# Ledger of designs, part 65: designed miniproteins, single chains, continued (5)

Each design is a single chain, and the fold is of that chain. pLDDT is the mean over its residues in the fold that is shown.

## One batch from the design tools (miniprotein)

Design m18396
Fold by ESMFold2-Fast:
Structure m18396 (fold): chain A 65 residues (1-65)
Amino acid sequence: SAEEVLAELDATAQRAEKEGMTSVAASLRELRDAMRETIATNPQDVDSVVAAAKAEIDRVNALLA
């Protein structure tokens, strides 16, 4: 769900920040805020934003291994 992806963006941003990847953490939080805005204003675009967010979460988690 979109709410689960929002929570995962926050968790991944915290992990990135702890690993010293402050710019990556900031980008993930910006993506979170953009996703919240899309849910509120343009719900028809939510599926594409969720897909992009999931891809970015997977990419960052691979780097944090």
Scores: mean pLDDT 83

Design m18397
Fold by ESMFold2-Fast:
Structure m18397 (fold): chain A 83 residues (1-83)
Amino acid sequence: SLEEARKLIEQARKALEDGNYEEAVKLMEKAISLLEKQPLNEETRRLLAEVYRILAQAYEKLGDEDKAKVARAMAEFYGAELP
């Protein structure tokens, strides 16, 4: 559900603050799985942009630059206001 995805995003932000980068990745992968089951609209695009922003930060901290680069591109894609 969208509400479950929002809770996972909040938990992942806390995990990033606490230095638990691998946990932030796991939470965001779960959020992506939930959001992929929803229709793609402005709300789900906004949530996906936030998810990929968090994922990019977590991967950067873990030294996974290739994964961080892909996540940044996905965040930019979903953050665009074009249909």
Scores: mean pLDDT 85

Design m18398
Fold by ESMFold2-Fast:
Structure m18398 (fold): chain A 85 residues (1-85)
Amino acid sequence: LGLYGLPDEVKAMVLESLGRQYEKEGKFDEAIRYYEEAAKLGSATAYLNLGDVYEKKGDIETAKKWYEKAASLGNKEAQRKLKEL
């Protein structure tokens, strides 16, 4: 907690940063929790990061779903990844 009163964009950035730390450590389930919280705030980048984590876990079907959400919010990297999967 402790993000009270912050804009959703700033809150999403903090949660995304924490998710990336866990992802780098190979703690994908922890990373997913932080990215899901950031994604609830509408972050296209958090949806992209959820796709990336599920792809690293080998869950391509779930990764595609998150990339589709990121792409619908204008994330060009997610649009590119959907063409490759």
Scores: mean pLDDT 82

Design m18399
Fold by ESMFold2-Fast:
Structure m18399 (fold): chain A 96 residues (1-96)
Amino acid sequence: ALTHHQQALEQARHTYPPVVEAASLNNIGNVYRSQGRYDEALDYYQQALEIYRSLGDRSGEATSLNNIGNVYRSQGRYDEALGYYQQALEIHRSLL
């Protein structure tokens, strides 16, 4: 069974294009990251990343990868952060 919050998200999927859902998931992740709730932030950013990848939205994919990198950087996990930033950079360079 869906929760009230999951039902609201499902209704939004019928009203808004998937790219708007992905942007909203990134915004929710940004709130959790600002609260120091890094595991929740990662979950929302990963959901946004998957939607952008399914759409072929390379710009949205790069934004989500940068957001994931920002979480690892905030945790002092610099090698993981660099890996995500490098993936986002490669995407941006491919769009030039």
Scores: mean pLDDT 84

Design m18400
Fold by ESMFold2-Fast:
Structure m18400 (fold): chain A 63 residues (1-63)
Amino acid sequence: SDYEKGLKAFLEGNYEEAVKYFEKAIEKDPNNAAAWSLLSAAYRKLGDEEKADIYFQKAAEAE
């Protein structure tokens, strides 16, 4: 799945690639709180605190 590909990229430190796959995962399943949380974490690793905060809130709403 796109979520699994995103998780692999995140664990390998490929945060830009992780963002791409997590965005695809949430397009298919917006209720995947884990995907929103990891998308937030990936943006934080990329230095985009504003997007990280937005997606962190979306993760809380999906749970």
Scores: mean pLDDT 84

Design m18401
Fold by ESMFold2-Fast:
Structure m18401 (fold): chain A 62 residues (1-62)
Amino acid sequence: MTPEQEETRREIVRHVNEALEAIDAGDVEKAREHAEKARELMESLGGVEGAEQLRAELERLM
């Protein structure tokens, strides 16, 4: 995996965590923004190994 793909995976995790924090705070709009960002980044990974697992985790959280 390239360093760029690993950085993208870290960004996905960060946005998922931010979405969860926003949900706990009652900020539904901010949660949606971060969740959409994470999904967009996952799509950009294409067929990269692990992308399907990350997508499954995001789907479970949403």
Scores: mean pLDDT 71

Design m18403
Fold by ESMFold2-Fast:
Structure m18403 (fold): chain A 88 residues (1-88)
Amino acid sequence: AEAHANLGNIYFNQENYAEAIKEYGKALELNPNLASAHFGIGNILEKQDNIEGAIKEYQKAKELAEKNPEEANLIPILNKRIEELQKK
């Protein structure tokens, strides 16, 4: 699961959003509760100007990160992004 999320991050940084979504999707098939994969999908939706979709994915990632101490480092990042997008 984490390996596919890491591949998604690599593709995202290369601006290859189609492959990034595919790899995040594979991560979620293995672990539906992986906050980092939802965070990655939110980042892609934000780049595509799908602000409503990005907010929903960031909110889902936050909910999952709050239940998983291993991903709690995402909570401050997710809070900031959600707040910034909701103000626009």
Scores: mean pLDDT 83

Design m18404
Fold by ESMFold2-Fast:
Structure m18404 (fold): chain A 73 residues (1-73)
Amino acid sequence: KVEELVKEEIKKTKNEAAKRLLEYLLSLLKTKSPEEARKETLEYAEKYYEMGLLSEEDRKKVEEVVEEVEKLV
């Protein structure tokens, strides 16, 4: 269910960096706790934003998906 939610968001995401972060989140959820996956994904989202690869809207979208995943686990 969680994996399906993230996969559907990846399909809807047009920004390549945001899509990559969501794919990374899926990988982390297979090997780490949800809290660790959340923290690491958000750290990379901030780095991508600072590098100009992510808009404010895309960053917020990644944060929303991370929060939704946390609620489902």
Scores: mean pLDDT 79

Design m18405
Fold by ESMFold2-Fast:
Structure m18405 (fold): chain A 63 residues (1-63)
Amino acid sequence: SSMDEEKLKELVELARELAKQMGLELPEETLRKIAEEVYRKLKGKKVSKEEIQLELIKQLLAV
């Protein structure tokens, strides 16, 4: 759906910004896979923006 596509794009952009802040140089494909994993884990849950950021950071550190 368009909403799912927009939400995924937002997660990719957030992952990209967090990676930059953490000094990580990751390829776009890796950032997209991380965003997709976070999206899958949080899909159907009411989560805060802070919870989304923490999950993205955990995935980025696991690379």
Scores: mean pLDDT 80

Design m18406
Fold by ESMFold2-Fast:
Structure m18406 (fold): chain A 62 residues (1-62)
Amino acid sequence: MDREKFLSAQLTARLIADERGRSFITDEDAREAAKRLGISESFAKKAADELNARLEQLRADS
């Protein structure tokens, strides 16, 4: 339920960022993901922020 929704928000925001040539997810990308999924902007931003943090950690560990 909430976990699937959170993952969908992360994947959608990441797809939008990738389509826009960005290596990170911006607030604009999170907002667009929220609009497409019918969820709150704050929820989508939280999901995007967590994914950005994980991507940064993977880059630092490499």
Scores: mean pLDDT 79

Design m18407
Fold by ESMFold2-Fast:
Parts: structure tokens; C-alpha cells; sequence
Structure m18407 (fold): chain A 74 residues (1-74)
């Protein structure tokens, strides 16, 4: 699960860098769902602490810079 989250974060960053915003946003939605379903409680807590509760819930709406921060934490 963690390896898949990292891979999707890398794909989302690449999509943002290439200007493919719709693809990047879709990938962020998939990351949010995967974090909720597949990550351990400790890993979810780490993500929530970094982004704050509100940002965690709306991960799909986060800017490119937050995606990079998530990648560094996971």
C-alpha cells in the first residue's frame, strides 16, 4: 500500500509539472482513497499531522507543493 501511494504521488507530481492538471487532480483523489483504505493508522496519522485535518480530507484539491511534501513524508 505505501509503495503504491509513493508511486501515485510521483505520477501526480509529473502530471503537475507537465501541465496535466486534470490528470494530477484525479491521481490525488486516488491517493486520498488509498490512504484512507490501505495505510496503517500510524501512516495516516503522519499524513494528517503534516497537512492538518481539513487539508487531509480535501487532498484532491491540494496544490502541487503539498503533493511534494506528502512524498517526502511517505
Amino acid sequence: ALERVRRLLEEAEKAYEEGKTSIANRLMVEIDELIDRELTPEQREAVRKELGELAYRRMRDLPYKITKKLKEKL
Scores: mean pLDDT 61

Design m18408
Fold by ESMFold2-Fast:
Structure m18408 (fold): chain A 60 residues (1-60)
Amino acid sequence: MIELTVEASSIEKAIAAALAVIGEDPNAEVRVEGTKVTVVLPDTEKGREALEALLRVAGK
């Protein structure tokens, strides 16, 4: 299980990153607080895709 918090450059990007994670794995746990996005992802193919989506969107 992967738990990760990333800080996006803006609130809009934080929301976009959270939506991208949910889009890859609808059962992923996602919490957004301002520019901070915290996810809990399974160590599976879907979890890996959700993690990549998070980093791609939040990482600019």
Scores: mean pLDDT 78

Design m18409
Fold by ESMFold2-Fast:
Structure m18409 (fold): chain A 59 residues (1-59)
Amino acid sequence: GSHMERERFLEEARQALRAAPDVDAAIALTVKYVKQAPNDELREEIARLGAEEVARLAA
């Protein structure tokens, strides 16, 4: 796989999560991108980013 494709996917997920209007949207986006992740490393990173955004929105 391409290193640039992995970076692009992660950046797309990060931007989508950052734009989430509420906790429910952030959870749904996290699930969507985790399911689309091509490997365990990206899946773990997206889950971490999603948890951070959920915590930020819930604060």
Scores: mean pLDDT 82

Design m18410
Fold by ESMFold2-Fast:
Structure m18410 (fold): chain A 119 residues (1-119)
Amino acid sequence: PEAHIAAADAAVDRARQLVEEMKKLYEEGKLTPEQLEELARDAVSHLATALGHVVEAYRSGADPETVVEHAKRLAETAREIAEELRKLGPHTQPAADGVRALADGAEELAKRFEEELKK
């Protein structure tokens, strides 16, 4: 349970670091559009991994309130990343849309866990 929460947080941190580095390198003219698209897809992959770990934490018997908190934090970070990817132009739009879908999924997951906690 705890290990999955830690893994989710680590995956979110990797996605954020990747997007920050990618943005800097692209603005400096050091990335091709193809490289930008590949790095954007990697960021989506890290966030998808984080969401998977949040789900496994819940299934493994992690404290529901902790799972809800981390799901909400993942959704917030994913929305920030989606906005940053959108600002980089058309090459990162598919990745931005993917990250937004992951943010929506994490938010829905948090809501469902909160509703189950009230029962």
Scores: mean pLDDT 84

Design m18411
Fold by ESMFold2-Fast:
Structure m18411 (fold): chain A 80 residues (1-80)
Amino acid sequence: DAREAARAAAEAVLRAVRAAVEAGDLERARAIVEEARAQVEAARASIPSLPEEDQAAARAAVEEGERAVEEAERLVREAE
């Protein structure tokens, strides 16, 4: 299930960012956010090339990733 995989990946990103923030390593936290944002943008760009039956699940996965990146960016901003 693409949505479940995306949710697990989103949770992993948020966990990693929270750990970096708690350790006071804001440089690492920013690096994790930048990497995740790049992956979400690449996934979004690939959607039009997928079979139509796969596009809805791919959009849902991208939306999960976008929400995780937004939350991670908020965590970093609030820690600064």
Scores: mean pLDDT 83

Design m18412
Fold by ESMFold2-Fast:
Structure m18412 (fold): chain A 81 residues (1-81)
Amino acid sequence: DVAELQKEIEETIEEVKALIEEGERKKDPSLVQEAIAKIQAVLDANEQAQRESGFGLINPEQQKELLELKEEAEKVLKELE
């Protein structure tokens, strides 16, 4: 179900944002690493779907947002070194 899948993706994006914010606030790199792992899982699933069906699971705007969130999370993680 496309609607169910889109809801799961939107929930994952919001969860990732919360994990990055909480990780930065608490100075906890494990939360930021969890956010990066969740982003990568969605991106990997999208690439797999694109390869198998010619259609991705996420739209271009969602892909851009996830890539930007990954970059932000990686910067936060580096600052927590």
Scores: mean pLDDT 83

Design m18413
Fold by ESMFold2-Fast:
Structure m18413 (fold): chain A 111 residues (1-111)
Amino acid sequence: SAAGERAAAEARKRVSAAKDAVEAAEAFARALAEALGDLRVEAEVERLDETTARLRVFVEGRPAAEVTVTEEDGKITGMDVEVVADELPPAAAEALGGVLRGVGEALGAEG
């Protein structure tokens, strides 16, 4: 859908521009919020160490996803995404799928 394609494009753009794990985690959250404009998206970013950040994403006040971002030598080397919601609204599930695809493309991971 158009929403999923827009989410993928924004995620690819924002994650590719990120300079560290915290910026990449924030980029993920912003891409999802932009894709889910009609839904309330809240994000908590925590720096775990010099090379690792954790993102917790909430949609309409419910936990939706947890993301662990890793960096090495100023390059994002991984994003591990755990979808923790049993039931997301269809638009939220589609937007999250788009963001995941865009992140994979930005990191050169398998699409």
Scores: mean pLDDT 79

Design m18414
Fold by ESMFold2-Fast:
Structure m18414 (fold): chain A 79 residues (1-79)
Amino acid sequence: KIKLLEIKSAIAHYLLLERDPNSTQEEIDAAKEQLEELAKKLGIPKETVEKIYEELSKLSKEELEELEEKYEEEIKKLL
C-alpha cells in the first residue's frame, strides 16, 4: 500500500518536471531513470508503473500538484 503511494508520488513529480518549461531534458531523463530504479527496488511491476503514468498524464499540472500532496498525507497516515 505505501509502496504504491510512493510510486504514484514519484510519477506525479516526473510528470510535473516534464510540464515545467524550465526543466531540461537531462533533468527529465534523470527523473525517469530514478523512477524506474525506485519501482524496481519497491518490487512494483513495470506494467503497473506505465498504467499509473498514463492515468496521471491525463491530469492538469494543478491536479498533479494536489494529488502529490494527497499521496504524502496518505503515506504519513500509514506510518
Scores: mean pLDDT 78

Design m18415
Fold by ESMFold2-Fast:
Structure m18415 (fold): chain A 71 residues (1-71)
Amino acid sequence: MLSDDQLQQLAQQYQQDIKNAKTDKEKAQAYANLAVTLYQLGQFDQAREYAQKALSLDPNNVTAARILVEL
C-alpha cells in the first residue's frame, strides 16, 4: 500500500489532471482516480462526491462505479 504522504501527493496530481483535462472522459477519469485516492486516505464523503462527479461526466467509467459500490 502507498503511504499517506504518497496518497496526498497523488491527490494533488489528480486535482491538477482535472484542471488540465481536455475532454469529459479525461476529466471523469481524473475525478475517479481522485475518488480512489481519497477512499484510501479514509476521506469517504469526498471520495463519494468525486466518484459521482466522474459518473456524471462519463456514466461508463468503471473506476468510479467500482469505488461507489465500496462506499
Scores: mean pLDDT 86

Design m18416
Fold by ESMFold2-Fast:
Structure m18416 (fold): chain A 71 residues (1-71)
Amino acid sequence: MSAEELFAQGKALFDQGAAAYDAGDLETAIRLFGEAARLYDQAVDLDPSNREAAIHATAARIMAVGAEIEK
């Protein structure tokens, strides 16, 4: 899987996590944001110059923690 494919999959999961968060499904949001962060981390590992992926990984972790404290 390429860095671009990992980034695209992470973004799709992040968007799904945000939708779950807005719906109040915090458990689903936590899981999806965690999965997104993992995919973004893999994208950064393959292409460390991709600052966009690194920023998204950080955002996904912040959102996952936010969802956990709202449970």
Scores: mean pLDDT 83

Design m18417
Fold by ESMFold2-Fast:
Formats: sequence, C-alpha cells, structure tokens
Structure m18417 (fold): chain A 97 residues (1-97)
Amino acid sequence: DPELEERKKLIEEEAKRNNLSEREIELRRKLLSLDPDSEEAHDLATELQLMLDREKLNVSDNQLKIKELLAEVNKKYGNENKELRKELGEKIVKEYK
C-alpha cells in the first residue's frame, strides 16, 4: 500500500525533527513490526495519520477527532470486522477522551 509506505516515511521524519507523543511512538513501532498489507497495519496507520492531521490543523477538539477516527474505522472495517472495530473504538475513546 503506497499510502502506508508514505506514512512510515512521515513517521521517520517526525521522529527526527520533533518529539512524537508516546502514543505516536507506540503506533509507529507497531506499524514497523506488522505486515504492511495486514488489516491491523491499515487500522494503526489510519489512527496515526488522523493524529498527525490533528496536530497539523491545530485542532484541539477531542470530540471532533473521536468522531473522525470512529467514522474512518466504520468506513474501512464495517460489519466484517466488528470485534476489531469495537477494540479500536474503545482505544480511540481512551486516548482522546
């Protein structure tokens, strides 16, 4: 997935230039250890990209970011991956409020 490869490169550049949050470092580390074609890797890459987009836009509305992340998870994983969707949703709420 070219998008996932681009995200990995962006993570590496951010790590060199700025201090990433503990959560971003965790996601980056997991992404590097996962098969880039895996469903879990796509989930984590989506979560990381939305976190980076939040920082770039300087949006501090955690409720808006929770909605964006949940909508993206629902869009990509739907009913076929409802267990994973549930886990990601709980994780998003825990990290963002």
Scores: mean pLDDT 61

Design m18418
Fold by ESMFold2-Fast:
Structure m18418 (fold): chain A 60 residues (1-60)
Amino acid sequence: SPEEIRAQIERVRAEFEELEAHWDELIKTADPETRKRLEASRKRHRAGVDAYLAELEAQA
């Protein structure tokens, strides 16, 4: 139902926000080599979450 889809979107967004805060902390304390790898991984993860949210919003 649209309500269940909206609830799913809210949950995904909340989980993503918490993960983003975790990524920020890891990147801030990382050495340059580790930071580069973390930034690449974060970029890929962001793209995946954005795509998933777009799919859910299209169904709502």
Scores: mean pLDDT 84

Design m18419
Fold by ESMFold2-Fast:
Parts: structure tokens; sequence; C-alpha cells
Structure m18419 (fold): chain A 78 residues (1-78)
């Protein structure tokens, strides 16, 4: 079953979009992008729970390397 990862990042839309692009290279990530209505919300569509967890950890790592603060992470089945 597919999973949605929601990562709230305190950063500019442009920087969060850079994170989304890099996440599309992660195995099991089907899509990644910034929410249209919430510029600080990164959305990741993952093929399964393992891919969702890996994508969430990679998103946190990328945000930290860019000097951004991760405020929340939510993983839920679709």
Amino acid sequence: SAFLVEVEIDGSREKIEEIAKKLMEVEGVHDAGVDKNKPNLLLILADNEEAARKAAEEAKRLAEEMGLTVKSVRIRPL
C-alpha cells in the first residue's frame, strides 16, 4: 500500500523544492513536492512503509545539511 509523508520544514519554498527534487531519486519514492497552499509543507508519495520511513529520514538529513529546521513529520497509509 502507498504511504504519504508530510514534512513541515521552516524554510523558503525554493529550498524545500530542492529537497523534493533530491527525494525523487530515493528508491520507492513515487513523487515529491511542496504543497500548493502550504509553502513550508513537503509531501512525499512512497510505494510502501519502508520507502516512506527512508524518505522521511533523507528529508530530515537534507534539511539539516541546508541549515533548515524540521518542525514535524507525519507518515500515513493511503
Scores: mean pLDDT 87

Design m18420
Fold by ESMFold2-Fast:
Structure m18420 (fold): chain A 61 residues (1-61)
Amino acid sequence: SPGERLFEELRIGARDQLPPEHRPAMEAHLDELLERYRRGELSLEEAVREFAARFEALLAA
């Protein structure tokens, strides 16, 4: 689906841009967001917002 493709694109971008020590935390967060999206608990817009918030937090750590 377009949504699942977006999650793969976010995962690739995060892996390329985050330090290696922060990649497992982002992968786990993306897995959680994808599951919530699949269950209808989260829109794609909300998933992108949640991803961005975590990405910024990990860069600040």
Scores: mean pLDDT 84

Design m18421
Fold by ESMFold2-Fast:
Structure m18421 (fold): chain A 73 residues (1-73)
Amino acid sequence: LTPKQEAEIHLALGRMHYTIAEKLASKGDIEGAIEMLEKAIEQFEKALELDPENEEARKALEEAKAKLEELKK
């Protein structure tokens, strides 16, 4: 795999974790949602390390961080 292809895999994994987090939050499982958002953030950060110009990864990272801060309040 090229670094860009590996970044796409990490982006996809992050999006899966984010989707699970949203579902957990919607059913009131805030602790589970936070755990999944932390995993999503790790994946998006790895994607951005491999492909620093990936706008989708940057946007996804910011969205995940914002959602995490909302749930901690």
Scores: mean pLDDT 88

Design m18423
Fold by ESMFold2-Fast:
Structure m18423 (fold): chain A 61 residues (1-61)
Amino acid sequence: SSEKLAELQEELRRGLEARKRGDYKTAAEHYRKAAELAKELGDENTAENLDEVAKKLEEKA
């Protein structure tokens, strides 16, 4: 839905903002939420990529 796509975009924006300030834990949480939304939208490739980014951010936290 358009609502889920908008939520996905907002989670990505918040994740990037957290990354810019070095808040890797918060960034990972936003990317994990974005991955879940991508999966719900049927975009498995994007979900997989976002989970991988979140995992790397969690390792930095």
Scores: mean pLDDT 88

Design m18424
Fold by ESMFold2-Fast:
Structure m18424 (fold): chain A 92 residues (1-92)
Amino acid sequence: MLKEASPETYRRLAELLEGAAKALKDKNIDEVNRYADEISRLATEADKRGEFDAAAEATLALMILHIGVKYNKYDEAAELLERRAARLREKA
């Protein structure tokens, strides 16, 4: 198992995934890119702190965003991010 993050890191990541999911449903590419950038920063900072579980979850979220936009699977990507955000909130 990867080392778990602080409750604050999980809560922040969940909020970013929820925001990204809304941006995907709205097909607001500028907001999707803004959330992707924020999630990428969180992934880097979590990795530096050894919070590898949060870093892995953030990296997976970036992959979901990228594939969702690339293949026009906006609603499907949004649903996946919402489900992952709910699980992250349980860890917070």
Scores: mean pLDDT 87

Design m18425
Fold by ESMFold2-Fast:
Structure m18425 (fold): chain A 79 residues (1-79)
Amino acid sequence: NKKKAEELAKQGKAAFAAGKYEEAAELYKKAVELDETPENLLNLAEVYDALGEGEKSVEYGRRAQALVAADPELAAAAS
């Protein structure tokens, strides 16, 4: 459910702003599970970077880039 993913991402953003990085990571993981968007993946990557988990940060960042590259509208604009 996209709406539930958006609500979880909103909660994750609030947790991240409060410095609750572990809580933010759990909330964004659930958001990604429900709706794997570049935005949710990038937010999760940023949280892992803040936690010092660079390998996870890079992996979620790469997944976000792959989704952007696979977007037909963005691909058409780049042509």
Scores: mean pLDDT 80

Design m18426
Fold by ESMFold2-Fast:
Structure m18426 (fold): chain A 65 residues (1-65)
Amino acid sequence: SAAERRALLEEIKRAIEAGDLERAQRLLVRLYLKGLISHEEAQAIGRAIRDGDLERALALLEELL
């Protein structure tokens, strides 16, 4: 649902802002497995988190919010 997608995106954003990258990755995987974002979106955000590029990760999330 749109509400579930928004809630998970906002939780991922909060996790990144808190520096909890493990939580951010788990929530991103959940969002992807539920079919709430595309494969390309999940890969781009996941890569930014993995690389520690938090500015890019937050920018990509903001595009989806």
Scores: mean pLDDT 87

Design m18427
Fold by ESMFold2-Fast:
Structure m18427 (fold): chain A 91 residues (1-91)
Amino acid sequence: DARELAEEAAEEAAEAAKEAAKKGGVKGNAAAGAALAAAGAASLAALGLVPGEDAALGARAAALAAEDSGSAEAAEEGREAAELGERAARA
């Protein structure tokens, strides 16, 4: 179910934002903002309001920012969000 996968992607992106925010600093705050934007896009995709492919691209960009933040927890959640977003876009 594409909607359920997109909802899961939004939840994992929100967790990535939380972990990046805990890291803090310029890179942590930037990664948290990117992850929060990805969570919003995934939620909109679940509602059919944006293309799932666009939401998945945003999630991948946010996952890279999470890796650059130095938070292993944010990077892991961001990778999971990107994988779920890709699966949602293909479902």
Scores: mean pLDDT 86

Design m18428
Fold by ESMFold2-Fast:
Structure m18428 (fold): chain A 71 residues (1-71)
Amino acid sequence: EAAELYRKGYEALKKGDYETAIEYFRQAIEKATDPALRAGAYELLAQAYENMGKTEESEEWRKKAEEDRAA
C-alpha cells in the first residue's frame, strides 16, 4: 500500500537512512492513487537527496513534484 510505503520511507528518513527512504518513496509514488500522498513522497524524496548532498537530483525531484501537482 502506498501510504504504508510512505510511512516506512519517512521512518527511514528520520533515522538518516536516506538510500532506504528514497527507495520507499519511489515505490510510494508508483503505487499512490492519492495525489497528495504522491506529492508528499516526491517532496521527501527530494529532501533525502538534498540531505545526501545530491543537490541536482533533489532539484529534479522537486520539479517532478510541481509537475505532478499541476497535472
Scores: mean pLDDT 81

Design m18429
Fold by ESMFold2-Fast:
Structure m18429 (fold): chain A 73 residues (1-73)
Amino acid sequence: SAQREQAKQLVNKAASQIVDAADSLDPDSAKAESQKIIDQLTQQLKSLGISQAQIDGAVAALQTVADVALAQK
């Protein structure tokens, strides 16, 4: 469906933005920006009618991406 395709694109974009933030910002600023990106994505996915279970899974995956990227700083 169009909503699932859009959700996939939004998740991939969020992951890239989190990695970019971890690379370009200091650790505290990168953590704050990553949380902002995840919060914005959560609202967007909810607006698209994505299930809470799928949103929770995407959030957990992106938090792992942020943690790994920040650990390499």
Scores: mean pLDDT 86

Design m18431
Fold by ESMFold2-Fast:
Structure m18431 (fold): chain A 66 residues (1-66)
Amino acid sequence: RPDSLTDEAWDKIEDVYLEELKELLKERGIENPSREELIELLSEIPGISKETAELIVDGLIERGLV
């Protein structure tokens, strides 16, 4: 996580994109997504770079949410 944001700010960002990821996974019929599949899906969201998607996905994995 970039030091420019608090852990609480990152948790809020991750929670927002977790709900979006759940919807995308449901729409695509993906039941057991890989880290790379999660990064790819999140990168489809406007304004999210691949690097930001990797940070969000890694944060969700570390928190046990995916």
Scores: mean pLDDT 76

Design m18432
Fold by ESMFold2-Fast:
Structure m18432 (fold): chain A 80 residues (1-80)
Amino acid sequence: MSIEELKEKIRETVLEMADLAAQYIHKLIEIDGLEREDPDNPENQAKIEELRAEMDTLNARIAELQAEYDKLVEELKKKE
């Protein structure tokens, strides 16, 4: 990859991580709302479990993007 391509890929990776982080925060707010309304409701418990599983998936993707970001930054550092 060129230096220009690496810089563009780094920007894209940062923006994707920011979007996923926003989605994670939205799910946290939804869980908080469900826990405040009726934490003992089985339907709310099922929805909270679903949201937590989705958040685990988002965290895994953010971790993958962080690893990719670190690789791109190190590759850029070696070329400069």
Scores: mean pLDDT 84

